# Designed miniproteins, single chains, continued (3), part 104

Each design is a single chain, and the fold is of that chain. pLDDT is the mean over its residues in the fold that is shown.

## One batch from the design tools (miniprotein)

Design m11838
Fold by ESMFold2-Fast:
Structure m11838 (fold): chain A 64 residues (1-64)
Amino acid sequence: LKVGDIVEATRVVPDTGPGDLALREGDRAVVEEVIDEKNVRVRSLATGRVGIVPKSALRRIGRA
């Protein structure tokens, strides 16, 4: 995953810590920042909220 990718949640993602974003399966977001090998910061297309999500929970579906 890279900045500008449009991603879809493949599973429910809980908000488990500071800066995390909760997602439901099928929710779409744009990658704003790659934090590390496991995590990205995304903006939810449904809510406009920003937060950290594990890459393992996301599938790339396009580019913004």
Scores: mean pLDDT 77

Design m11839
Fold by ESMFold2-Fast:
Structure m11839 (fold): chain A 73 residues (1-73)
Amino acid sequence: IKEKADEILKKLGLEPGPNYEQAIKFFEFAKSVPDELFDGLLAKLPPEVQEFLRSLPDEYKVAKAIAAASLLP
């Protein structure tokens, strides 16, 4: 999961923020991400980032959520 989140961030050209380690621990433990939480995370990001994350397979949803949470202020 961490490797996929790192790959997503690298493809976006963005570095993980201060929330990265907490996001990894939280979402790896949870093993799933509710649609409401995922949509809420994406809504705080630029449209281009939202589109990229939504284009990835649903099986990467946890990694996508970690990447999204890592980019929040």
Scores: mean pLDDT 74

Design m11840
Fold by ESMFold2-Fast:
Structure m11840 (fold): chain A 76 residues (1-76)
Amino acid sequence: MEEFIELVRKAVEALEAGDKEAALEYLEKARELSKDFPRAQELLERAMEAARAGDLETAIRLAEQAGVQAVIESAA
């Protein structure tokens, strides 16, 4: 979980900096770690699609939601 949260944090920081390439790399790594958290994984996939489309604001929101969702799913 700690590594997942770190990757989501780095992805959000990269998106806020406008570094779409670095953000996508961090989001993809977080997605691979989220295979047991299907709702968080779906949110990360949507965040990656938004980032690829250049909608960085939506990508940030979805990535942050994925982080919260993974914590909820890990406590179940």
Scores: mean pLDDT 82

Design m11841
Fold by ESMFold2-Fast:
Structure m11841 (fold): chain A 94 residues (1-94)
Amino acid sequence: SMNLPDDKKELEKLLKEEEKELEEIKKRHGERASENPEYAVTYMRIGDIYYKLGEKEKAIEYYEKALKLLSEVMGEDDPLTQLTRKKLQELKAE
């Protein structure tokens, strides 16, 4: 996970910044934005923030979004796809 603060208010601020990044990716890539691997990185960051907030189910949701996109675009053998899958499996085992 990224180095995230412990403060809930700062985490909520970072979450809003990542949501803004999703809109910027959409503007850059238009109708095919949802297939762009930049979305996957942002989904992973959102998942990390929700996990730090104690929102396990939301964290799982966003890691699953990231994994689906990475596996479709980058493939199953891609290191980031494998890392995301491992993170999701570990989180579900908690």
Scores: mean pLDDT 80

Design m11842
Fold by ESMFold2-Fast:
Structure m11842 (fold): chain A 68 residues (1-68)
Amino acid sequence: SAEEEELRELVERALRLYERVQEGGPPSDREELERIMEEIQRRVGESDSLAEVLAEYLRELRRRAAEA
C-alpha cells in the first residue's frame, strides 16, 4: 500500500541521516532525523499493520547484514 511504501521510505531516509550524524554532519541533519523518527513512531503507533511492516523490514535488513 501507499502507507507501507511511505513508511519504508521514511526508514531508509532515517538510516541515511543517522549515518551522516555519526560522521559529524551539521546539526540540521540531527534535527531532521529526530523529526523523521517522530513521524515513524506516530505512524506505527496508529496502525498495527504498519507496526508489522516495520518489524518485517527490520528483520529483512538484519538478514541482509548477516549475509554481507
Scores: mean pLDDT 79

Design m11843
Fold by ESMFold2-Fast:
Structure m11843 (fold): chain A 69 residues (1-69)
Amino acid sequence: SFEELKEQVERAARALAAAFPAEQALALVTSETGKLVDELAKKEGLSEEERRKLLEEVIRAATAAVQAA
């Protein structure tokens, strides 16, 4: 689900922020988030608009998680 994806990415962002400098952690989580969103969009048959909204929400959550760590 979208909520599970968001939680997965936030968890990964926190783990990366603990292991890497913030800029590197953000780059890594952004790259991985893009791949996961693309995979989910293909499997779920999401529209272009739905995919963009999902990507925006998940990246925002990941960025906040890195900054909070």
Scores: mean pLDDT 79

Design m11844
Fold by ESMFold2-Fast:
Structure m11844 (fold): chain A 70 residues (1-70)
Amino acid sequence: MEAVARAVGAAIRGIGDAFEAILRGEPERGVEALRRGAEEARRLGEPELAELLERAARELERTGEMPKFK
């Protein structure tokens, strides 16, 4: 379960970084942190965890109002 533990660690770091970014009013940094966590989870063979982190990143991007072309 070494890969799972590492993937969970990456997820926790990504979530923590995203939370900090939201508190600072910089959701774009939070999206980046979550996507970095997803990338690491994918490399560690945990694609389901990676997908969950990517969904969180998409939701943060949507609700954080990343400047979107109208």
Scores: mean pLDDT 72

Design m11845
Fold by ESMFold2-Fast:
Structure m11845 (fold): chain A 88 residues (1-88)
Amino acid sequence: SMDELIEELLKLAEKASKATNEDEQRKLVQEMIRKASELVDQATPEDRERVLEALDKAAELLMKSPNEDIRAVGLIALATLRAILRSK
């Protein structure tokens, strides 16, 4: 369900923002990107605003991450997915 995917995305973004171990943070960001991609792929035109808001919230959470390089990868991926969703 869309609500379930949004909840898992935000949960992964929060975990990634708090992770101090680089390997764990990379894994969490990769899982977050996969969930965000799934969310964008499954989104209908009716879901567009909800999904855009979820991507923006995930990015906001991820901005709190202490690792600049891993944070940048996640933020770029979320921005790309946001652009793809807006072009649908």
Scores: mean pLDDT 85

Design m11846
Fold by ESMFold2-Fast:
Structure m11846 (fold): chain A 74 residues (1-74)
Amino acid sequence: EEDLERHRRMRELAEKAYNGELTVEQVAEEIRRLWPELSDEEARRIAQLIKNAPSPTDAVVAMTTALAEAARRR
């Protein structure tokens, strides 16, 4: 179940970013590895949302919303 695995990786990524283990650029690279369908611009935008979110849960919600929008546009 690729969606479950990607969701798990997304949460791990958000936690590492909050702990200061990853920079915005590194988070963007990992996002693109998990979702190669996203552009560099979208990946960086999501990475910034993760870094600036008040909690990892809010970061996951923001990422999920962005992914849904990308899927809708094909």
Scores: mean pLDDT 72

Design m11847
Fold by ESMFold2-Fast:
Structure m11847 (fold): chain A 61 residues (1-61)
Amino acid sequence: DAAFLAKIDERIAEIEKEIAKLEEELKKNPDDKELKLELEILEGIRALLLGVKALLERKLA
């Protein structure tokens, strides 16, 4: 479904934007473990969405 694939692309773009913002904040506060954890969580979610996108592109797109 092209609409579902588009929604995944939108979500990946949003997460990449949030990751970039957290990376800038972490440069200012390099020992902030909450920022490090948040970044790890977002990178994990991005990896999962990229995996789903790859499966959709192979099977449905």
Scores: mean pLDDT 81

Design m11848
Fold by ESMFold2-Fast:
Structure m11848 (fold): chain A 75 residues (1-75)
Amino acid sequence: VEEVQRMGAEGKPEHVEPLIETLLNDPSPEARYAAALALGEIGDPRAVPALEKAVAEDPSPEVREAARMALSRIG
């Protein structure tokens, strides 16, 4: 269904985008893990492609697990 008012959640885009960037690009697996969990808590479906990439490509099993959990929470 279509909505007249778009998201514009006042800071949600800024929070989601830096979390996605952290998840995919941060050298620290701990930071990527936290980003994946935060994306799952936010529940924003725009994070789904990045979380799927992390599940497939992240070298850390902890980050992959967090990304899977986030995907489960979102949908």
Scores: mean pLDDT 75

Design m11849
Fold by ESMFold2-Fast:
Structure m11849 (fold): chain A 73 residues (1-73)
Amino acid sequence: SAASRRAAIEHLERAIEALRAGDVRGALQHLVLARSLAPPEAQEHITKAIAALARGDVETAIEHLEKAIDLLR
């Protein structure tokens, strides 16, 4: 639904903000919620972002989250 898409975008935007502030824990909480609200194509990018964060690769994580947002707009 449009409401689920909007909510997913808001959580992804908050996750990116948290990552830029160095709050990986806060970002992960938002990413879990966004993934539950997102369609499969966007879920794939969110999963790749979470995997990048597990490796400490914040830049790659943000890139995947921006791609997820683009798919939801």
Scores: mean pLDDT 90

Design m11850
Fold by ESMFold2-Fast:
Structure m11850 (fold): chain A 69 residues (1-69)
Amino acid sequence: SMDDTKKTLDSVQRDIDRMLGQDPDNGATHYMRDMVVQARSLLDSDDPDKQKKGKQIVSQIKTVMDRMQ
């Protein structure tokens, strides 16, 4: 659901913020933060196509985070 996707986004945002606190100059983590901002903007839209794209970006962020352990 949209609420579940937003909760997932909030969780990965907390993880990314923690990572930036540990290594502020990590470019890959900054890139993931930019993806979080983009996904949140898309999910907050009333456009179903934008919401779908937002969900895809959240899934991509989660996949990258899972690969990092």
Scores: mean pLDDT 84

Design m11851
Fold by ESMFold2-Fast:
Structure m11851 (fold): chain A 103 residues (1-103)
Amino acid sequence: LREEAKRLLIKGQRAFDEGKYREAAELYLEAARLFLEAGDLAGAATALSLAADALEKLGKTEEARRIKELAAEARRAVAAGDLEAARRAVEEGLELAEKALKE
């Protein structure tokens, strides 16, 4: 899971660099889900922040801003040892990002 998630981050970065922002967002969100499944909440937050960057390129500016806030909240919660708060922030960010990609 964690190694597969890292591979998806690399693929997402290549897609982003090529201007394929929708593909990049999809790859980053898949990575975030795999990190979450592996219990790597910091990795999930990183992938979620990268997905927000791709969504911003797609014109989803407000959704991207909120997702970045949730990713930052998750990272702070991990640093504080509050893994349940970190998980909730990641889950909320994933739901928002998936909804933003549908439109």
Scores: mean pLDDT 88

Design m11852
Fold by ESMFold2-Fast:
Structure m11852 (fold): chain A 74 residues (1-74)
Amino acid sequence: MKEKLAEAARNAARMYGIDKVDEVARLAQEEGLTASEAILRIKRDEFLKNVPESLKEEAQKAIDEELARLRARQ
């Protein structure tokens, strides 16, 4: 099962043009994240750097809700 998660994560990372294929696979394997969740976590940190301070709290909540929705769809 862990091998399937790592393989799916690497394939997803390649689809999105992510250089951190191994990091996506590691997050999926070690933290039990799906490929989509691992990719979102990496992109979330980059997105939040560009969000105004007044909106950061709301943006964090919105991202957490999307992560929960992705888990529910699995």
Scores: mean pLDDT 63

Design m11853
Fold by ESMFold2-Fast:
Structure m11853 (fold): chain A 60 residues (1-60)
Amino acid sequence: SKEEIIEKATKEREELEQKLKDALERQLFGSGEGTLTPEEVEEIKKRIEELEKKIKETLE
């Protein structure tokens, strides 16, 4: 159902947003291992945008 799609997409988006935030904080403090590459950061951002689009399309 549309509700299940929205719920799953919202949860995945929130998890990715948290992962991105944590990785960016590690990058800023130079923690080394466990930091995402710029390419990985961009991929996560694109995935978040796809999830937001999916939610909007499901609501429409």
Scores: mean pLDDT 76

Design m11854
Fold by ESMFold2-Fast:
Structure m11854 (fold): chain A 100 residues (1-100)
Amino acid sequence: MEIDGSKLSKEAKEVLNELLAKVKALYEELEKLDPSDIEGLKKLREEIKKAFEEAIKKLKELAEKEKDPETKKTIEELIKQIEEAKKELEELIEKRIEES
């Protein structure tokens, strides 16, 4: 289900937008990579991991500082979705490395 961006703080929206831009660029690189380029796949996996972990850390800090219960809940739900997306993308890259 979609997170209503109108219920996020300005700072949380900026973190989400930066992560989405980075993930889009990294996904386009993943699609362009030759399946035999194991080093490229490993580097891409590391970059994805760092981008997601940075976003999760920033969102957790924002959630802890958030005084509005609804906004806090929305940020916490966003964190869960980002953590799930990270796992799925890491598994996709790992599978490609193993199949190479």
Scores: mean pLDDT 78

Design m11855
Fold by ESMFold2-Fast:
Structure m11855 (fold): chain A 81 residues (1-81)
Amino acid sequence: MEEIDEGIARIAMAVGDLLASKGELEEALELYERAAELAPEDSEERARAYEKMAEVYEKLGDEEKAEEYREKAEEIRERLE
């Protein structure tokens, strides 16, 4: 089950990246949020999803949310070290 969820998370990330490249930032955010939810709690995939969410929030002008998600990604990366 975890392996299947991780696979779906990777697909959500790929679709999110495609939407972000087209400037569909709110739609990309929804896909990255789903990817984070499906990824294991302390994983590279979840950290990456939070990093992508932070990038989208920054582009949307929500600096507070962008910083929040950067901090969440960094916390996971510190646990992976």
Scores: mean pLDDT 81

Design m11856
Fold by ESMFold2-Fast:
Structure m11856 (fold): chain A 84 residues (1-84)
Amino acid sequence: MEEERKKKYEELMEAIKNQDIDKVIEILTELGRTDYAEQLRAEKKALEEAKKNNDPVSYAAEQIRLIGLLLEIEFDAKKELEKL
């Protein structure tokens, strides 16, 4: 049902704007985008490891990677919304 899929992508875009990483992972999993969901979980884990190790350089690098991944997901989501 295209309307349900459109609603999921709209919810994904809102979660990205709100920087709600857990919600982004949830919606991506529901959309079958397990590739992006796993990448986001890995980045979240890497950020927590850098924080635990008190490594500000690694923490900054992982934050940049997370932002880049979110922008990639947003671009993909917008492209999918334009097809619906």
Scores: mean pLDDT 82

Design m11857
Fold by ESMFold2-Fast:
Structure m11857 (fold): chain A 115 residues (1-115)
Amino acid sequence: SPEELAEETIELLREAIELLEKQAEALAESDPELARVYRAFAAELEGLRARIEKALREKDLEALLEAVRRAAETLEKIYAHLKAVKAPEEVIEKVEEIAERVRELLEKLEEIARE
């Protein structure tokens, strides 16, 4: 159902937010500028999570699709950034996994919207 797909997306975004916040904390003293970038990414994902929760409450499938699409795109940008700065491999792999799972959920939501 759209509700179950939305809830799974919210959980994946929460996991990505926690990962980025932990990475920012680890870099706070050695690279405060990069730490700020990771906190900004976490804040952007938190905003998207809030939009998905609102769309779920209002049963607005179009708003849900837009928010999940933006989340998928944002996660792809974060993944590209982490690779460019040579973040720890475990962090890169986890963000890639989350991005792929959100993309799969988006495809399922788009299929429902076409019915």
Scores: mean pLDDT 88

Design m11858
Fold by ESMFold2-Fast:
Formats: C-alpha cells, sequence, structure tokens
Structure m11858 (fold): chain A 55 residues (1-55)
C-alpha cells in the first residue's frame, strides 16, 4: 500500500541520515528493505544493522 511504501522510504532515509549518506550504506539499507517480507521485519533488520555499525 502507499502507506507501507512511505514508511519504508522514511526508515531508509532516517537510517542513511544517522549513519551516513555513503553509497555502501544506502545500498545495504535498500537490500535489507527489498529482502524483507514486511515493513515490521524491515524495521527490525535496519535496527539490528544500525546496532552492529554502532558497536
Amino acid sequence: SMEVDIEINRLVAEYVAEVGAEEDVLLRAIRIVNNSPSPEEARRLLAEERRRIAA
């Protein structure tokens, strides 16, 4: 749905804004989102990846 697409785009934008706008960061976030079966799973995986980068 349109609402789901907006939420996914927002999550990717927030992730890139917080960790960096480098091509590798953006491509990894896009791959996580595209391989996620749901927005909830995409959010979980992005949070996990963010934690790994911050560690």
Scores: mean pLDDT 71

Design m11859
Fold by ESMFold2-Fast:
Structure m11859 (fold): chain A 105 residues (1-105)
Amino acid sequence: MTVLIAISDDPEELERLAERFRAAGAADRVYGFKATKESIEKALELIRKIIKENPDTNIIAGPLYKDEEGRWVLRGGIAPSDTDENVEEEIERLKEEMEKLYKES
């Protein structure tokens, strides 16, 4: 199972990304969160919950960026093959990346 967790200040672009991933069959579930401290903490809590309850889940997570060509991109993720240590390191990295989005706003 693949889960997409995106952080964005633009709910319309977030919904367009979700439709695109569903249409491509690239994610089984899509969750969107605002680029605020409270929403980012909820996103990180959801990531930890998914790992605990569904360890075979591939998670694609991070802030939603628009590249130089105008394409929406996400960076970061957790694979079912990751070790417990690697999972905590990746969650901390994702937290830092997501927090940069609201700290620079």
Scores: mean pLDDT 70

Design m11860
Fold by ESMFold2-Fast:
Structure m11860 (fold): chain A 58 residues (1-58)
Amino acid sequence: VILYENLADVYVSLGKYDEAEKVYLNLLKNDKVLELPHSTTLKIIGQLLAVIGEKNEP
């Protein structure tokens, strides 16, 4: 799971917000399968919201 979080963070650093959003959404979609800790899920949600904010800020 941490590998995918790092991948999304790299996309954010590159300004590839669409790709980052897809990675975060995929992690949340598979949350139960991956058995993510609650703290990790909250972190992913926070990052996803930040990415969506960046995509909607011209």
Scores: mean pLDDT 70

Design m11861
Fold by ESMFold2-Fast:
Structure m11861 (fold): chain A 86 residues (1-86)
Amino acid sequence: DAELIKEEEELAELWDEALKAEEEGDLEKAIEYYEKALEKLKELAEKLKKTPLYASLSKEEQEKFEALVEGLAEKLEKKIKELKEK
C-alpha cells in the first residue's frame, strides 16, 4: 500500500525532527513535531484498520496492534506534557 508507506515515512520524519529539536533544547519546535507525530500516528492507525490486510489479522493480532498504537500515543502525550511543563 503506497499511501500507507508514504504516511509511515512522514510519521518517522516528524518523530526524528521532534527528537532533534528536543536534543537541541528547542522545546517549542519539539512540542510542535511531537504533536504532529501524534496526529499522524492516529490517522495512520485509523487508515490501517480499514485495510484488507488488517481485516485478515486474527482478533489477537488486532488487539496487539491496538495496544501498540495506544502505548505509542500515550508515550507521545506524556512527552508533550513534560515539555510543556518546562
Scores: mean pLDDT 81

Design m11862
Fold by ESMFold2-Fast:
Structure m11862 (fold): chain A 60 residues (1-60)
Amino acid sequence: EKSILEQAEELLKKRLEAIKNNDEETYEKYVDKLTELYNKASEEEKKKMKELWEKLVEEE
């Protein structure tokens, strides 16, 4: 079983790829999965998820 942060990183990368490909359907799918994961995450994990997204957007 993958940790919440490992799952978040995988989903965030998939969401970013969908954005690059202008794939709205795939984007919405990963937004829904990330929202579900986010609602299960602790406040510290939510902060880490935000930091992961910021890093992915800035470095690509």
Scores: mean pLDDT 80

Design m11863
Fold by ESMFold2-Fast:
Structure m11863 (fold): chain A 74 residues (1-74)
Amino acid sequence: AAEEAKELARQAMKALEAGDIETAIELLEQAREAAREFPDAAGLLEAAIEAARRGDTATAAVALGVAIAVLDLE
């Protein structure tokens, strides 16, 4: 669960860096589902999805980075 969510989150980060916002949002939604048992990480992933949908890729990347760090702790 945590490792799967973390891998999906890393893939979402690569999509954001490539400017592929649609793919990034799909990967973020999958990461949030995989992280559902980790509410802090799930909340950060939701914030990243919201930012990405607004086109705020900088805020999305920051929220996503924090989510990955939280998932790394369990």
Scores: mean pLDDT 83

Design m11864
Fold by ESMFold2-Fast:
Structure m11864 (fold): chain A 74 residues (1-74)
Amino acid sequence: NAQLEADTLLALAAMYYSLGKIAEEKGDFDTAIELYEKAIELYRQALELDPSNETARRGLEEVEKALEEIKKKK
């Protein structure tokens, strides 16, 4: 079931995004970048399975913004 697979990818993406935020708060920018990139990959995979998934689209936008901001601090 593509929907269940998309939901699993969303849960994993959200987890990586949360871990990335924690790493960023601690000043571990290298780890945060790695975790944000992983979250982006997972959100993109979820959108490939379910292009209408608004949660995936919004999650992707949030992580991409976070990654862009953190790269300015590199």
Scores: mean pLDDT 84

Design m11865
Fold by ESMFold2-Fast:
Structure m11865 (fold): chain A 60 residues (1-60)
Amino acid sequence: MLKTARATKDVVSDSPAVLSLKKGELVKVLREYDDGMVLVENAKGERGIVGKDQLEIVAE
């Protein structure tokens, strides 16, 4: 099963590779990278990378 994670804080970035998130927003974890980055997808189907330290895993 894909993991579900919650943003622990607001994520705002000027980079198109980073997904902007609001604190408390739920995302699906698609892939974890060795450098501590995570590819996630929001409820709108938008994808991007965020730091693993910015997420709390809540479900699998």
Scores: mean pLDDT 76

Design m11866
Fold by ESMFold2-Fast:
Structure m11866 (fold): chain A 104 residues (1-104)
Amino acid sequence: QVQESGGLAKAGETVTITNTQSSGPVTSFAWYLQQPSGGQKLLVAFGSNRGPGVPDRFSGSISGTTATLTINSAKPEDTGVYYAQAETSSGKTYWGQGTQVTVS
């Protein structure tokens, strides 16, 4: 799989991160944020289902084997490393390599 985009963004810009899974059919995707405080926060599961306390500026979509996380009107607090998790029909789980996003 390949996790792409992210990088340096200004506050108020839209940030898009994609993850493409080529190793078989995917049944679900989830997006996680690793923050400096430690741990991973669930942002979005299976398309657009947001995790607890996640603002509506975070949204997800799936097109074929590609999952996309979109951050509308990014804030400095959204700075961190974003990870995609994909689950296949065989129950095998894959993690993306992580994508750094810096919002200033």
Scores: mean pLDDT 75

Design m11867
Fold by ESMFold2-Fast:
Structure m11867 (fold): chain A 56 residues (1-56)
Amino acid sequence: MEEEIERRIEEAERALDDFYKANNLTPDITPEERRELLRRMVEKGLADSAAVRAAR
């Protein structure tokens, strides 16, 4: 399960980097703070996703 969380964090970081590059934006937070925020979001997302799949 930890591997799934880590993989999703890496995917989210990649997507954010691509988004910033495509829009000529700079990140507002440090990479460490961004990773911590993404981890919390992914953990919540996985919990929500598991609940949805269980309901199916």
Scores: mean pLDDT 67

Design m11868
Fold by ESMFold2-Fast:
Structure m11868 (fold): chain A 68 residues (1-68)
Amino acid sequence: DLIERAKAALEELLRRKGRDTLTPQEVIDALMRAGLDRRTALAVSLHLLEKGKTFTLEEAIEAIEKYV
């Protein structure tokens, strides 16, 4: 559903850019494309920023699950 759509968008982004980590901005953009509202996407992004500047797909999904 929303989590699966976000995961698919993030996986496509990683393949296209040829790397295994994501920035908070890339996570927020993918969440908004998946249909998450901007306020919730920003909350997820801020949570990820507290953890660091780059994240694996698994870390991004764990953060999303805390808000969905």
Scores: mean pLDDT 76

Design m11869
Fold by ESMFold2-Fast:
Structure m11869 (fold): chain A 100 residues (1-100)
Amino acid sequence: SKKEIIRKVISITAGAVLAVLKAKMNNLPEEIIKKLEEITKLAAEAEKKILAGDYESAKKTIEKGIELVDEVLATGDPELKPTAERLKELYKEALKLIEK
């Protein structure tokens, strides 16, 4: 349902915002912080598209979000790994609900 998709995307935004705060508090590289901020922006953009009924554009935005999460995971940062893995799971669940 639209409500379930929105709930997943809001959870992604909340998790990404927390990850940005944690990265800043731990003085992680600016490149990583910028990627987490971009994930936050993409999640908010996906929510707007879902609310507008534009599921095709929302899917593309979610796929781009997954790519950025994979880039964060590729850094191998142990402090970000649990959060990044959780964000990827939430993105995949949102994508599955859109494809339904």
Scores: mean pLDDT 84

Design m11870
Fold by ESMFold2-Fast:
Structure m11870 (fold): chain A 60 residues (1-60)
Amino acid sequence: SLAELLARASELARKIKEGKYTEEDLKEMEELIEQLRAQDTAEARVAVHELTRLLEELKK
């Protein structure tokens, strides 16, 4: 469900922001972004934007 995707995305974003993430967490985040893009809702679009920005900041 959308709620489950958003909850998992929030948990992964928290781990990334805290610096307590793994390679697997980053892969899961990328997969969640793709799944959220498939959800045509404003809430999912906000989540996609925030998570994409977070991942881009880590690629430096």
Scores: mean pLDDT 81

Design m11871
Fold by ESMFold2-Fast:
Structure m11871 (fold): chain A 63 residues (1-63)
Amino acid sequence: APGDIWRMLKDYTATHPWELTLKKGDRVIVLEEIGDHYWVAKSLETGEIGLVPAANVEKVGRA
């Protein structure tokens, strides 16, 4: 859900300029669920906003 904190389960390298490049263990705040496969999120490590694959993250808390 928007505002939840999620953790990366594995490294992810952006394949498009609107995606986030993240490492395993990096945390993101989900801002918007735009579809079943990708979410708009903010990296808590870098502060960058972009798309992250929903299948690559695990929920760990609420913002």
Scores: mean pLDDT 79

Design m11872
Fold by ESMFold2-Fast:
Structure m11872 (fold): chain A 62 residues (1-62)
Amino acid sequence: SEELEAIAEDVVEVLKKSSGEERERILKNLHEELGLDPETVEELLAKKDDEGLKELIVKALE
């Protein structure tokens, strides 16, 4: 849905701008709330795969 895509895009932007302890906190929250594996999220961030990361978050939010 458009609403879920907008939320996922916001999360991706926040993750891309985050570093250190802030990024660790966000990754922990995504793992606890959405079941997203921190290693998978970090891998997609390292690859700059914004679309893949967005799709992963949208799927977790449904």
Scores: mean pLDDT 83

Design m11873
Fold by ESMFold2-Fast:
Structure m11873 (fold): chain A 113 residues (1-113)
Amino acid sequence: DKEKKIKYYEEKLKEAEKKGNVLAKALSLLELGLIYAQLGEPEKAKEYLEKALELAEKYNLPEIIKKLSLFILARIAYSQGKDEEGDKLLEEAGGPLSDEELKEYEELKKKVL
């Protein structure tokens, strides 16, 4: 249920902000961005993903956060017919994520959230 997942990550985001946990904040923003992208809400998804990317770059968070954020932003760009923007974002991400990178992300998410 995506609505329950949104509520869950909105609460995790609030908790992370209150505690100053930058990693938990970035992960919560990334998950919200992914959910809104899956719901077909690209502008809202982009706002969350761009905030997650900014935190990942500013605080030198694990590379998987930057890669996944860029990959989802690339998919959104392609869905909007912005192929050149999508190609540039995908190149910056280092291409599509491997199964190993997705597993790394899920383990990081379990550890932090």
Scores: mean pLDDT 88

